# Designed miniproteins, single chains: the designs that were tried, part 19

Each design is a single chain, and the fold is of that chain. pLDDT is the mean over its residues in the fold that is shown.

## One batch from the design tools (miniprotein)

Design m679
Fold by ESMFold2-Fast:
Structure m679 (fold): chain A 116 residues (1-116)
Amino acid sequence: SMSLLEKLVRLAKERNIPIYALYTDLAGPGDTFLYEELKEYAKKEGVEIIEVDEIPEAKTLLVIGSEEVYEYVKEKHPGKVLLYNLRTGKVVGEKDVPFSEVIDEVDAILVGRKPL
């Protein structure tokens, strides 16, 4: 939901968690929509979305978006990768828990976007 993305941007700002947009051809229309909404909320909060061609180094990454982007990041990233399910408000990984239970272990947030 949109209110959830706004909350995620505010929490990222409060906790100094960077938000990355990863260029990937695996990003679908849903990922593109999420990127555009995140970019709008980030601009309102004074948060910069860092656009990257490679998966960022972080101990624990939280992916927001499709399972396709999540699986790609999980296969390539040596650290912990979690998926945020925007339908349920739960984080998928080692166990399904509310986002509030895992935010303190998240080092970076990542959304996929198609290359221009």
Scores: mean pLDDT 81

Design m680
Fold by ESMFold2-Fast:
Structure m680 (fold): chain A 65 residues (1-65)
Amino acid sequence: MEREIQRALARMWVGLGKIFEKRKEYKLAAEAYRKAAEIYESIGDYEAAEEALKKAKEAEAKAKA
């Protein structure tokens, strides 16, 4: 159950990141995606972690522009 709960939590953070990105709140989107990536990495879901990190970096770039 722990990994299942953590995976669900990570998915919630990805969803929040998408919502913030749609609202052009890029700093908040980047933070949400980074939290998701940390959770995915902690449970060994490296592919999902990599995807979340990619989204976080894209959001960070948009926040700086």
Scores: mean pLDDT 83

Design m681
Fold by ESMFold2-Fast:
Structure m681 (fold): chain A 60 residues (1-60)
Amino acid sequence: STTFTFTFDSPERAEAARDDILRNYPDATASVDGNTLTVTTTLPVTRAIGLALRLIGDSL
């Protein structure tokens, strides 16, 4: 499993990113604590990179 932690500029953006990730990666586990989103996935590294890139996009 792979865990990613991303800090956003607002809790609303973190929650929006969580919803976007869970929509596209429904088997992932995602939690928001303030501005911080933590995502855990059992996907292979190559697919987990795609998830991480999407999170980076959501933070922009």
Scores: mean pLDDT 77

Design m682
Fold by ESMFold2-Fast:
Structure m682 (fold): chain A 92 residues (1-92)
Amino acid sequence: MSAEELAEAVANALRTLPGVTRAEAKPISPDRLRVTVETPNLAEAQEVAERLKELLTRFGDVEGRILEAKVTPIPGTDKARVELVVEVRPAP
């Protein structure tokens, strides 16, 4: 599976999660994905962040390692953003 195929599959899976209003995943290097999710409020962002960590530790034939996780309110709105950087490698 290519990094681009994995990013698309991850983004599609994230869009089905409760509390997700927007989801994107993009390869930032061959072995790393940046995942960005928007939620309607900060409380749902915390719950989504935990689900993302669980989902991304194993996605199909790929093992994910969370390198960075940020939850930030979006200024001027009630919305929040969850940003993850995930290192991906073949599952053993």
Scores: mean pLDDT 77

Design m683
Fold by ESMFold2-Fast:
Structure m683 (fold): chain A 89 residues (1-89)
Amino acid sequence: SEADKLLAEAEKLYQKAVEYLEEGKRTGNIELFKKALEYAKQAMEKAKQAIDVARKNPEKVDTLRRARRVYAGALAIQKEAEELIKKLE
């Protein structure tokens, strides 16, 4: 389904955001925090699209819940990456 495809893309982007944030924390490399921010924003956009599609289909309750969790997680990564970038600039 379209909602499941959008969710899968959002989850993949979210995983990249997490990986870049953790590597940035390990190395202190500001460019990795900037990459984490970029992927977090992309993950939120795809998660929003998945939410919008899933809301129209009563059978996609689990997809909707997962998409909302990805959105919330990506938003948390965005906020943390922005704070870490600000501290290093």
Scores: mean pLDDT 90

Design m684
Fold by ESMFold2-Fast:
Structure m684 (fold): chain A 65 residues (1-65)
Amino acid sequence: MLTEEQKEALIEFLVSRGYDRETAEKVAEGIAAGKSFEEIARETGLSPLDVAMAAIEAAVLKAAS
């Protein structure tokens, strides 16, 4: 439910925070698909807290457009 541009912006944000690009892509896709934080954390190896941080950024990007 993010636009492709918002998803790309989220990926760049996560990479800037020290995530590997492939991990950032998986997180952004999971958030865009509406997956739970626990499911995304399991698939990416991140903590649910790190996924929640990414979800907050996604919500900010969505609210801005």
Scores: mean pLDDT 78

Design m685
Fold by ESMFold2-Fast:
Structure m685 (fold): chain A 60 residues (1-60)
Amino acid sequence: EEIEKLKKELEELAEKSKEGELAKELAEELIKTLETKKVDVEKSLELMKKLLEITGEKLE
């Protein structure tokens, strides 16, 4: 399922986000929301992109 893949990606993002533990907690919240509320997957993807930018130096 796509959601499961997203959860994995989020987890990886959280691990890389050493900048702040907040990023990790945020990712966890996103995962929980996806699992229970089944929020717009699109929104989750956007959040993931933002996390990527924070965790890494620059996606592109």
Scores: mean pLDDT 61

Design m686
Fold by ESMFold2-Fast:
Structure m686 (fold): chain A 56 residues (1-56)
Amino acid sequence: SKAEEYLKKASEAIHDGNYEEAEKYIKKAKEAGAPESKIKEMEDALERTRKLEEER
């Protein structure tokens, strides 16, 4: 589905440290009807990665 595609792109963006892209794809996934549990998982992953970057 389109929602699943956007979640995958969000995950890849988080892994690459591309927070703007990750935020964009999380929003697109919400609009495409992704499950709330998956959206929360991506949002949590994004927040955890940002905190680790601040530790530098």
Scores: mean pLDDT 80

Design m687
Fold by ESMFold2-Fast:
Structure m687 (fold): chain A 60 residues (1-60)
Amino acid sequence: APASSAEVAAVYREAFAILSETLPEEEARRLAEQLAKQVFAGKLTPEQALARARELAARA
C-alpha cells in the first residue's frame, strides 16, 4: 500500500533526528529525504527506513 503524506513526513522528521546526531546537517537532510522518498515509492516500510537511518548514524 502507498504510504500517506503524513507517514512520509514522519519518516523524514524521525530519520533526520537520528542522522543529525552523528552526521552534518546537510548530509543528514539529504539521507532523510532519500529514505522518505523510498517509503513514498513503496521500496521501504517506515520501520525499515528508520532502521537504515540508525545503521547510517552508527557508521558515522
Scores: mean pLDDT 82

Design m688
Fold by ESMFold2-Fast:
Structure m688 (fold): chain A 65 residues (1-65)
Amino acid sequence: MELKPVSVEEALADPVAREVIDHMERLAGAPLPDEVIEAVGTYIANHEGPIDWRELARNLVSYLP
């Protein structure tokens, strides 16, 4: 897979990634670790076509500590 890493700042600048991150933070009740924010941003930035951000957020929240 060709995943290009993105920074926390870059992830938060992406409207789709930010929506996913915001939703995950609400589910976690706390700010996400930088590593998780970067992972979400990287996935979104390297994804082509339609994205089911709700499914993505739900899946990724299971990896939160």
Scores: mean pLDDT 69

Design m689
Fold by ESMFold2-Fast:
Structure m689 (fold): chain A 92 residues (1-92)
Amino acid sequence: NLLERLEELIENGEPGVQLLAQYTKFLYELGKLSEEEVEEIIEAAENRDEEKMREWMEKIQEKIEKLSFEEYEELLEFLFGEKVKVTEPIPR
């Protein structure tokens, strides 16, 4: 299962691999990455293919730049675990 393999990379990988795996999981759950793309990223990380990991990190950064403001806030909450306590309704 791709999600189990991503979780293993997040838990046991080097910092660069962990960051790549976290971004990949988030974008996959948003439907911004196909299963085939996720599998290629996982294989690159598991094989320590630094060139392929760099290429995927660049593609991931481009995808992040194209996220809506709401999707980007969700990414920040995912990475940093911060919950913004909304005291007033924000227009959606």
Scores: mean pLDDT 75

Design m690
Fold by ESMFold2-Fast:
Structure m690 (fold): chain A 81 residues (1-81)
Amino acid sequence: MSVIGVQYSIGQTAVTHARAGNVDVGVQAVRTMADSSGRRIGPSDTPTIRQTGDRIARLARDSVRDAERETQRYRDQYRSS
């Protein structure tokens, strides 16, 4: 499992819920995904995935546009990997 692929999935989940007007639901889903994926991906990458979840959740609450931009950065990096 790719770290960047998990980061992109977390971002996509947050943006989808935020666009639907369910930011709080999206934040909870993202935190659950980050915890679950972080435990599976391995000890060295767990903090990175959890930090990604927290960052994306904050951005989705502040501005859907900023959450979309961060998610696109993960997507672009995933494509170039």
Scores: mean pLDDT 77

Design m691
Fold by ESMFold2-Fast:
Structure m691 (fold): chain A 100 residues (1-100)
Amino acid sequence: SVEEEVRKIGEEIVEAARKGDLEKVKVLTGKLVLLGLESGDEDLLIEVMTETIREIYKIDKEMAIEALDLAIELSKVYGMEKLEKALLELAKELGLKLKS
């Protein structure tokens, strides 16, 4: 199912972060946003993306900033206003200084 695939990608992003693989974190973050866009389930995407970024934050704050910045940029490109708002609020909650 799409829900299982979305959640699996989130888990794979966290695993890449544990291995210090920033390139894979960014590639999979992009894949997660696109899959969420194609599924039409923005609420599921917001849930999985915010949980994924919170888990990365526990591992490495710099990787969390990189993933969050990319997800925000993609949300703007694809007009995903609800996702953009949720990610900006997450940045404030976690005290992360965005690059964008």
Scores: mean pLDDT 87

Design m692
Fold by ESMFold2-Fast:
Structure m692 (fold): chain A 61 residues (1-61)
Amino acid sequence: LEEDREELARGARALLEAAKASTDPQVQMSKLIAASILAGMAGDEELLKEVRELGKQLDAQ
């Protein structure tokens, strides 16, 4: 069901943007974990890659 996967991808992207906007590291990490799960369920490899890259940046801080 294509529409469901697209909805999951939109949700993941919204969470990724919310993580970028958050100033609390715990909130950022929580949103990134949720974004990763939704992106995985959507099968969006590109979005999963974006989440992983942001996670690496946060770990480097």
Scores: mean pLDDT 78

Design m693
Fold by ESMFold2-Fast:
Structure m693 (fold): chain A 95 residues (1-95)
Amino acid sequence: ALELAIEAARLALEAGLIAVKEAPKEALPLAIAAALNGIGGLFEAEVLKNARGAAIAALGGAEAALEAAKLAGSKEGIELAEKARELAREALEAA
């Protein structure tokens, strides 16, 4: 459960960072929020050992990254955000 939450949070952060790089100015706050949620998920998992908190943060980050990536038209960002969202859902179900 915890390892899956760490992977989900890491992918949410990666998707958020790609969204920040590629997002139009209007989507930038959403992309930044995605990256921050990914960081928060890693903190929850690695420092607090909270698999559920990490999974919730990763899911929020992945969904924000997906919206930002769609606004950017980023195929890579969309694919990473969807993978992060699926892993976050699995992590949340396992927690």
Scores: mean pLDDT 82

Design m694
Fold by ESMFold2-Fast:
Structure m694 (fold): chain A 90 residues (1-90)
Amino acid sequence: MTPEELRERAKKLIEEAIKTGNPDLVEEAVRLMLLAAGHYFQQGRLDEAIELLEEGIKELEKVKTHPSLQDAADRAIEELRRALEELRAA
């Protein structure tokens, strides 16, 4: 899968998580976001990797408004913030 395909799949998983209240879909979306960011980084597309993680964090902040997803979204935001710190240090 291309990083663009991984990013699109992650967005669809977040939409499904909101519909179903299933926190496992939030966790899966974060795995795909991190994988996409890694692919961008390996391709020398660091700015796109950073942008993806920043957009993911903003999207997950909105997901926190769903009570069933709040804990999963909080953990997901923390994972993406750690990845951002590593990429910004690179």
Scores: mean pLDDT 86

Design m695
Fold by ESMFold2-Fast:
Structure m695 (fold): chain A 85 residues (1-85)
Amino acid sequence: GPTAQGRAVALQRQGIVLSDNYTLLDPNRGPQVRQDVDQQVRQNQDLADRGTQDPSIQDQVRDQIGQQGVQFSQQANQARQQALS
């Protein structure tokens, strides 16, 4: 399978960027982060599948996936920062 670094780069291309303290490279928090990321990736895949069925909206679906990835990254990083406080 891909390296942890390779997976992080692939997720970044979807707009999913995690803080250094909660990256896929953290062995203690990695399982929880991976679960949250896998849920977001699944949602992005569902959107991509809709774009495949309707070619007229493919660009819109791609933009929406990127926007959702950014929003998810912000929410996940904020939630984890609050948990540390």
Scores: mean pLDDT 61

Design m696
Fold by ESMFold2-Fast:
Parts: C-alpha cells; structure tokens; sequence
Structure m696 (fold): chain A 57 residues (1-57)
C-alpha cells in the first residue's frame, strides 16, 4: 500500500508539473517538482526539456 501511495502521489505531481511545462512555465514546473522529494525523477525530466528548448533558442 505504501508503494502504491507513493506512486499515485508521484503521478499526480508529475501531471501538475507537466501541465506547467506545456504552458511554457518551465521555471514554475521546476520549483513545484523540487518542493517535493517524490518529484526528483520528474525534476530531471523537466531539466532535460528546458535544456533542449534553451539550446534551440
């Protein structure tokens, strides 16, 4: 049950972070992901997306 709860919380956090990324608020997405340790893997993903976008522009 603990693993399921962690997974669900992580999925909800990832959803919110991705909504901010899609809206172009990448800095806000990073701040939200960093606020919760459960989002560490999500932080890496958002950082990679930011690097790709910044390198292009």
Amino acid sequence: SKDKEILKKKEELARKVMELVVAGKIDDALALAEKDEVGKSVIKTVKSIKEIKEKRK
Scores: mean pLDDT 70

Design m697
Fold by ESMFold2-Fast:
Structure m697 (fold): chain A 92 residues (1-92)
Amino acid sequence: GTLTIKDLDLAYGIRIDGQLYLVLQGKDENNQPVTVLVKGRELAAGRDVYIFFGDLSEEEIKERLAKGEYQKGVIEKVDWANRTITIKLLPN
């Protein structure tokens, strides 16, 4: 399946155990908050992501990532003009 995230904001960069990530915040199709963690320093098609349902703090992101409490995905498309991304969902 796919997930489209709208009202996309590039919130900040974080480092977790030496790995750089970008934190994005946005909304799903039901206007529910979603936090997306993009591995690396670039928001681009082909990048691995971890999806957290909710508006999470940095500490909540770190905790859920460490516990494996996320939905895995890969970015299919970045639409900068409409501030949306499309993510292909992967099996956890």
Scores: mean pLDDT 86

Design m698
Fold by ESMFold2-Fast:
Structure m698 (fold): chain A 58 residues (1-58)
Amino acid sequence: SMAEEAAAEAAAAMAAAKDAQEASRLGRTVLGRYSHLSEEELRAAEDAGVRALIDRGL
């Protein structure tokens, strides 16, 4: 789904960041490309992205 793709791209962008502040900015930028998603879907994608990073060791 688009939300799943958004989560994967956000996770990849956040993994490239060196600190939490930069990770937040990059994640928001990626999610901004999916402006057609609802606020709830964007929040779900953000949560999934963060969880994916934790599962991968961030």
Scores: mean pLDDT 68

Design m699
Fold by ESMFold2-Fast:
Formats: structure tokens, C-alpha cells, sequence
Structure m699 (fold): chain A 56 residues (1-56)
């Protein structure tokens, strides 16, 4: 699955998280915001969603 781990969300700098997600979005031909909302966030738990959004 195309998602980052909870550990990555907690430990990686925000710029690395964003860079990795933007790279995946480009692979799918999606904008970052669409990729985040439609692909990444639906695969995360509620707690992981809050952590990711707080980091970005």
C-alpha cells in the first residue's frame, strides 16, 4: 500500500514526509492535496490522520 508508517509520521521531518508523498502523487498523476485526501488519509487510523496533518 502507498502509505507511510506511524513511526515515519512521528520521527521524520515534515519536509521529508511531504517530499515522499508528493513523489507518490506524481507517480499516480495526482496533485498532492488530492493524493493526501483521496488515497493516503482513507488508509490511516483517526490518530494517524491527526498526526500526519499536524506535521504537514
Amino acid sequence: SLRISKEDIETKPAFEIRRDLEAEARTLGLSFSIYLKEVVLPKLTEEEKQLLLDRL
Scores: mean pLDDT 76

Design m700
Fold by ESMFold2-Fast:
Structure m700 (fold): chain A 58 residues (1-58)
Amino acid sequence: SEKEKVDALTEYIRELAKEHDPEKIVKSAKESIPTSDLSEEAQKELLERVEEIAKEYK
């Protein structure tokens, strides 16, 4: 389901941000999500979760 894809991608991005440069990971995610096969609703949800990850590193 799209929810499962969003949850899996959120976890993947969270792990990348922990192990790499979180600013670069967040930027890359924000650029990649709009080009994905996800619905507009799923893209918005995933972008919101990426913003929450970004807040953890400010």
Scores: mean pLDDT 81

Design m701
Fold by ESMFold2-Fast:
Structure m701 (fold): chain A 57 residues (1-57)
Amino acid sequence: SERERALLEVSADFLLMAAEVSEFLAPRVPGELAEENRRAAREARERAEELRRLAAE
């Protein structure tokens, strides 16, 4: 449905924003937290890409 497509797109946008926050924090926090933020950013971008792919179906 059109609503489901819109929700997938909005969800992808929120995940991209979360990735940007994690990327911002990574160089500004101590080692363990830096690694977690780098991982979180990668995972968020992968999920956003998948959601955009589903929205395009």
Scores: mean pLDDT 88

Design m702
Fold by ESMFold2-Fast:
Formats: sequence, structure tokens, C-alpha cells
Structure m702 (fold): chain A 68 residues (1-68)
Amino acid sequence: SLKEAIDKLFKAGDEAVEKAETPEEKSRIVRLTIAGILQAVGAELEGNPDEALKILEDTIKRIEELAK
């Protein structure tokens, strides 16, 4: 569900922030996480749930790559 994807994104963001070494890196991860949520919620409200889910999945992958 969209809620489960959002929960997964928050968890990925939290883990990435915990691994980040600098305030700048932490800020980038937080901004990316919030931007992904805002874009996904917008898509959902516009009647595009598949697009909303894809935005969340793509954002999670980007965050996981940054945490590597």
C-alpha cells in the first residue's frame, strides 16, 4: 500500500541519516525523503496511485544508493 511504501521510505531515510558523516549529507537525505513524499502524495491526490508508488520506490532506491 501507499502507507507501507511511505513507512519504508521513512525507515530508509532514518538509516541513511544515521550513516551520514556530515550535516550537509544529512540535510540532503532529509530533503530527498520529504520531496519524495510530497511528490507521491501529489500524484495520489491527482488520481495516479501507480505513479505515487513508483515515486516512493524510486526515492527509496536513491536513498539506499546514498547510504552505500
Scores: mean pLDDT 84

Design m703
Fold by ESMFold2-Fast:
Structure m703 (fold): chain A 97 residues (1-97)
Amino acid sequence: MPSEEELNNEQVLALVRMEAAVLKIEAKSISEENKKKEEEEAKEEAIRILENLLKATKDPKIRALIEKAIEEIKKAKSIEEVAKILEELADEIEALL
């Protein structure tokens, strides 16, 4: 889209891996009392990041992988599961490079 910056596949991969790393750190730092709220916020943020990547990439294979990851994140029960989904997405994107 003319109003949106296009990302190349390497940039998409780097952003997905960065978010997975951030979520792994957050998962280790969460207190039990805030766990549910922080897990919901992490899921919503991961979905927003992936939706933004969908708008920034035109590769149909990468788009399909991101859409699959969004649906898996919606069903995830922990930040650790969200991080694993993002790591698997990153590995699948790297395999296409």
Scores: mean pLDDT 79

Design m704
Fold by ESMFold2-Fast:
Structure m704 (fold): chain A 70 residues (1-70)
Amino acid sequence: SLVEEAEKYYKKGLEAKAQGNYKEAVEYFRKAAELYEKAAEEARKKNDLHGEIGSRLRAIGALLDAELLE
């Protein structure tokens, strides 16, 4: 699913950050945010309010993680 793909990129971001590869970490966090936003849109179309809110909050978190490294 889009959520699982987003989580995969978010974990790659955390791994890159732990290794001091901040540029790669930012790219992964931004990709995770993009996928979480797409997941939120799909949840909205299905009237899955819980899934929409959850994915939007995750997207905001990933964007914040990226911003804090720049």
Scores: mean pLDDT 89

Design m705
Fold by ESMFold2-Fast:
Structure m705 (fold): chain A 66 residues (1-66)
Amino acid sequence: MSNRAVGEAIDAFLEELDKLGETEGSAVVALGESGEVLSAELLVDGDAEAQALAAEQQARLRAQHA
């Protein structure tokens, strides 16, 4: 995944959080030696349920880029 695609995915996730009434989130991105994205995780502050919401949104964003 390119850096641009990752940025777009994070932006879309933050928009979805805003629509759901959640405004706090973060992203953790792992990069390879060539600067390629190896993994990206979307996180919200909270318990396992909040983390599950972030994972679901990330999966939906990944589907759009597949």
Scores: mean pLDDT 61

Design m707
Fold by ESMFold2-Fast:
Structure m707 (fold): chain A 84 residues (1-84)
Amino acid sequence: EEERLQAEIDLGVVEIEYAVLKTTVEINRPDALTPEVKELLEKAESLIRQAREALDAGNVDEAQKLIDEAREYVRKARELIEKA
């Protein structure tokens, strides 16, 4: 099932992007960890967890949508951090 493999790869990528961004802001830019940034990161983490649950349940299409949403929240958080 190639679609499942692609979703697993995409999930792994967004998990790494999230972890790197969170670690970087906490260490290098704690001043940029505003309530808005925290909310975006918490939403991304929630969506990543939901995507993992969807993949475990065999809901590949749902997982891919959740992965795409998580990636968007990570991107928004990164933009706010860069502007702070």
Scores: mean pLDDT 86

Design m708
Fold by ESMFold2-Fast:
Order: structure tokens, then C-alpha cells, then sequence
Structure m708 (fold): chain A 70 residues (1-70)
């Protein structure tokens, strides 16, 4: 789990996300991984966090990571 979340942090940084946005996305994706039945809601929340921060590339990367991991 921690190694998987660190890979997500790395990919979000490469996408140009700020550290604040990265940690908010990571918290939501961690909840998605721990609660697969609610995963769509958490992944949607993560994407919206990135979009609200003005970082749409981070939103796309969060969705792509979730699709690969879930």
C-alpha cells in the first residue's frame, strides 16, 4: 500500500501537481483502494480536487492510476 501510494505521489509530481493537491488526492485514492465499493466516489473526489486546484493533468493521472490499481 505505502509503495503504491508513493508511486502515485511520484506520478502526480511529474504531472505538475502541487504538494497540497498531491496529499489530498493520495488520501482519497487510499480510501478508494481500502473501500472498493465506494471507489468511484473517492476517485471522482480526487479528480475534482485537482481540477479545483487548476491542475487538470493531475486529475487525469489520478483517474489513470485508479483504473490501473482498482
Amino acid sequence: MEELLEELRRRLREAGASEETIERIVELIKKALENPEKAAAYVTGAALVAIAAGEPEAALEAIRFADEAL
Scores: mean pLDDT 83

Design m709
Fold by ESMFold2-Fast:
Structure m709 (fold): chain A 101 residues (1-101)
Amino acid sequence: DAANAAAREAALQALIKGQRAFDAGDYEAALAHYEEALREAEKIADERQRLGLQAAALRLRGEVYRAMGKEEEARRLYERALRLAREAGDEALAAQIENDL
């Protein structure tokens, strides 16, 4: 429905904004946008779409923490992201996360 489509679009836009902030070296802004993506994804009724977007956001948060030298926090985020990607059936995302570990 329109609400589900809006939530999915908002989550995707937040991921894009987060990536731009990360590329600019603004790690705090990147984390804030990825948290926004997680909040928007929670509104998605379709479980596989919700889990997939949550996995993507957690993986990208892991990249930020790795860039900040927080290796243990990054690993925990990648492990959570991998579990959600597998639950979503997103084999491509799961493979990307395995390469990040």
Scores: mean pLDDT 90

Design m710
Fold by ESMFold2-Fast:
Structure m710 (fold): chain A 76 residues (1-76)
Amino acid sequence: MGGIPEKPLEELSKEEFKERLKQVLDRLAEAHGLTPEQREKLLQGLDYLFENELDKMTKEEALKKFISLFQKVLDE
């Protein structure tokens, strides 16, 4: 059987894109041993992106911004 196909970001619904970012967050949090407080900060940042900034940027830009937020939280 082939691997699980990954949909292009632009073909994802808003909810599918949010779910994908949450999966990325979970993997990064597990890999780096993030605290519950750091995970909550990332979730709040994700929600902020989806409610306030997604209409001002592409999904690719939103993903990059989320990764930058993760790196900033990790540095804290």
Scores: mean pLDDT 74

Design m711
Fold by ESMFold2-Fast:
Structure m711 (fold): chain A 59 residues (1-59)
Amino acid sequence: APVPSEEFIKKLAEALGISEETALEAIRLAATKSAEEIAKELGISVAAAEALKAAAARL
């Protein structure tokens, strides 16, 4: 799978109402952390963390 582009991350951040920095950190954590851990660490919903994790896996 291609590496997530900055443009892709920007679109995800806008869709979820979070910063690009938060979206980037969530995608980095998605490789090693569960959605619950990401939600807890970044202060976002588990649903948002699941969406970011799924997007990171698919592109």
Scores: mean pLDDT 75

Design m712
Fold by ESMFold2-Fast:
Structure m712 (fold): chain A 80 residues (1-80)
Amino acid sequence: GAALKAIELAIQADKLLDEARKYLESGNFEKARELVEQAKKLADEAEYYAKQDPIPTLRKLAQDYVDGVKAKIEELEKEL
């Protein structure tokens, strides 16, 4: 379903953000920015699918995953 697709995309984005932080900590700001931009695209796609699910409880669960990823993106962008 759409909510499951959203959660899968949000988890993929979260993994890219973990990798981006490692590059940031090693001083590779260019690679960190590239990974954050990829994560932003996945988070936007995840939010689209989260909103498409007809089941309210699944929409909320998927949106919670998306919100968590977006918060991590904002935190990393402040350090870049």
Scores: mean pLDDT 89

Design m713
Fold by ESMFold2-Fast:
Structure m713 (fold): chain A 66 residues (1-66)
Amino acid sequence: ATPAQAREAFKKYDKDGDGTLTKEEAVKALKDLGFSEEEAKAAVDKFSVDGKVSEGQFGGAVAALR
């Protein structure tokens, strides 16, 4: 996935515009980008803080998945 695709997926699931996703929303966003559920869960677990994923953390997860 490209950085632009990652940003659009994040915005799609950040419905409140607060700049954070829950772990479940972040997994769904990564799956929307074509990653498996196992890859998405592993990346979210690595990059999440207190059960939340910021836009920067989401970008890091996408970069780690290639």
Scores: mean pLDDT 78

Design m714
Fold by ESMFold2-Fast:
Structure m714 (fold): chain A 66 residues (1-66)
Amino acid sequence: SVKELLEKAKAEKDKEKQIKLLIEAIELAEKNEKELEELHEYLSKEKDEEFLKLYDEAVVEYFDKK
């Protein structure tokens, strides 16, 4: 699920692996409206500025490689 991918990404120490997990979460959210809602809910509660910055990088990379 998106929540599992986001939690795994947040726990990951390697930036490239974090971005790959975030891209997987974005891909899952694009395919399923319930997963998209979960992604939005998770991010709306996130206070970690560095994690949110990584998410923004993952979004850019995802759309560049699509």
Scores: mean pLDDT 80

Design m715
Fold by ESMFold2-Fast:
Structure m715 (fold): chain A 70 residues (1-70)
Amino acid sequence: SVEALREQLEAVIAADPELQARVAEALELDKKALELEKQGRYEEAIELGTESSMLLMEVWMEARERLNAA
């Protein structure tokens, strides 16, 4: 199931300090994007939000590859 896969990927991320650091970086980018949006700096907010989404996608893809390699 999707839920079981998500749980397995979250466990891989939780066990990997590098992947955890990238998730933390993505969350900080989202936080900065929200602050820029509140300031009316929409283009900059979209740019950081996109960067955060791409970083999270890469983390989930790497976690899946590591799970499959084990």
Scores: mean pLDDT 84

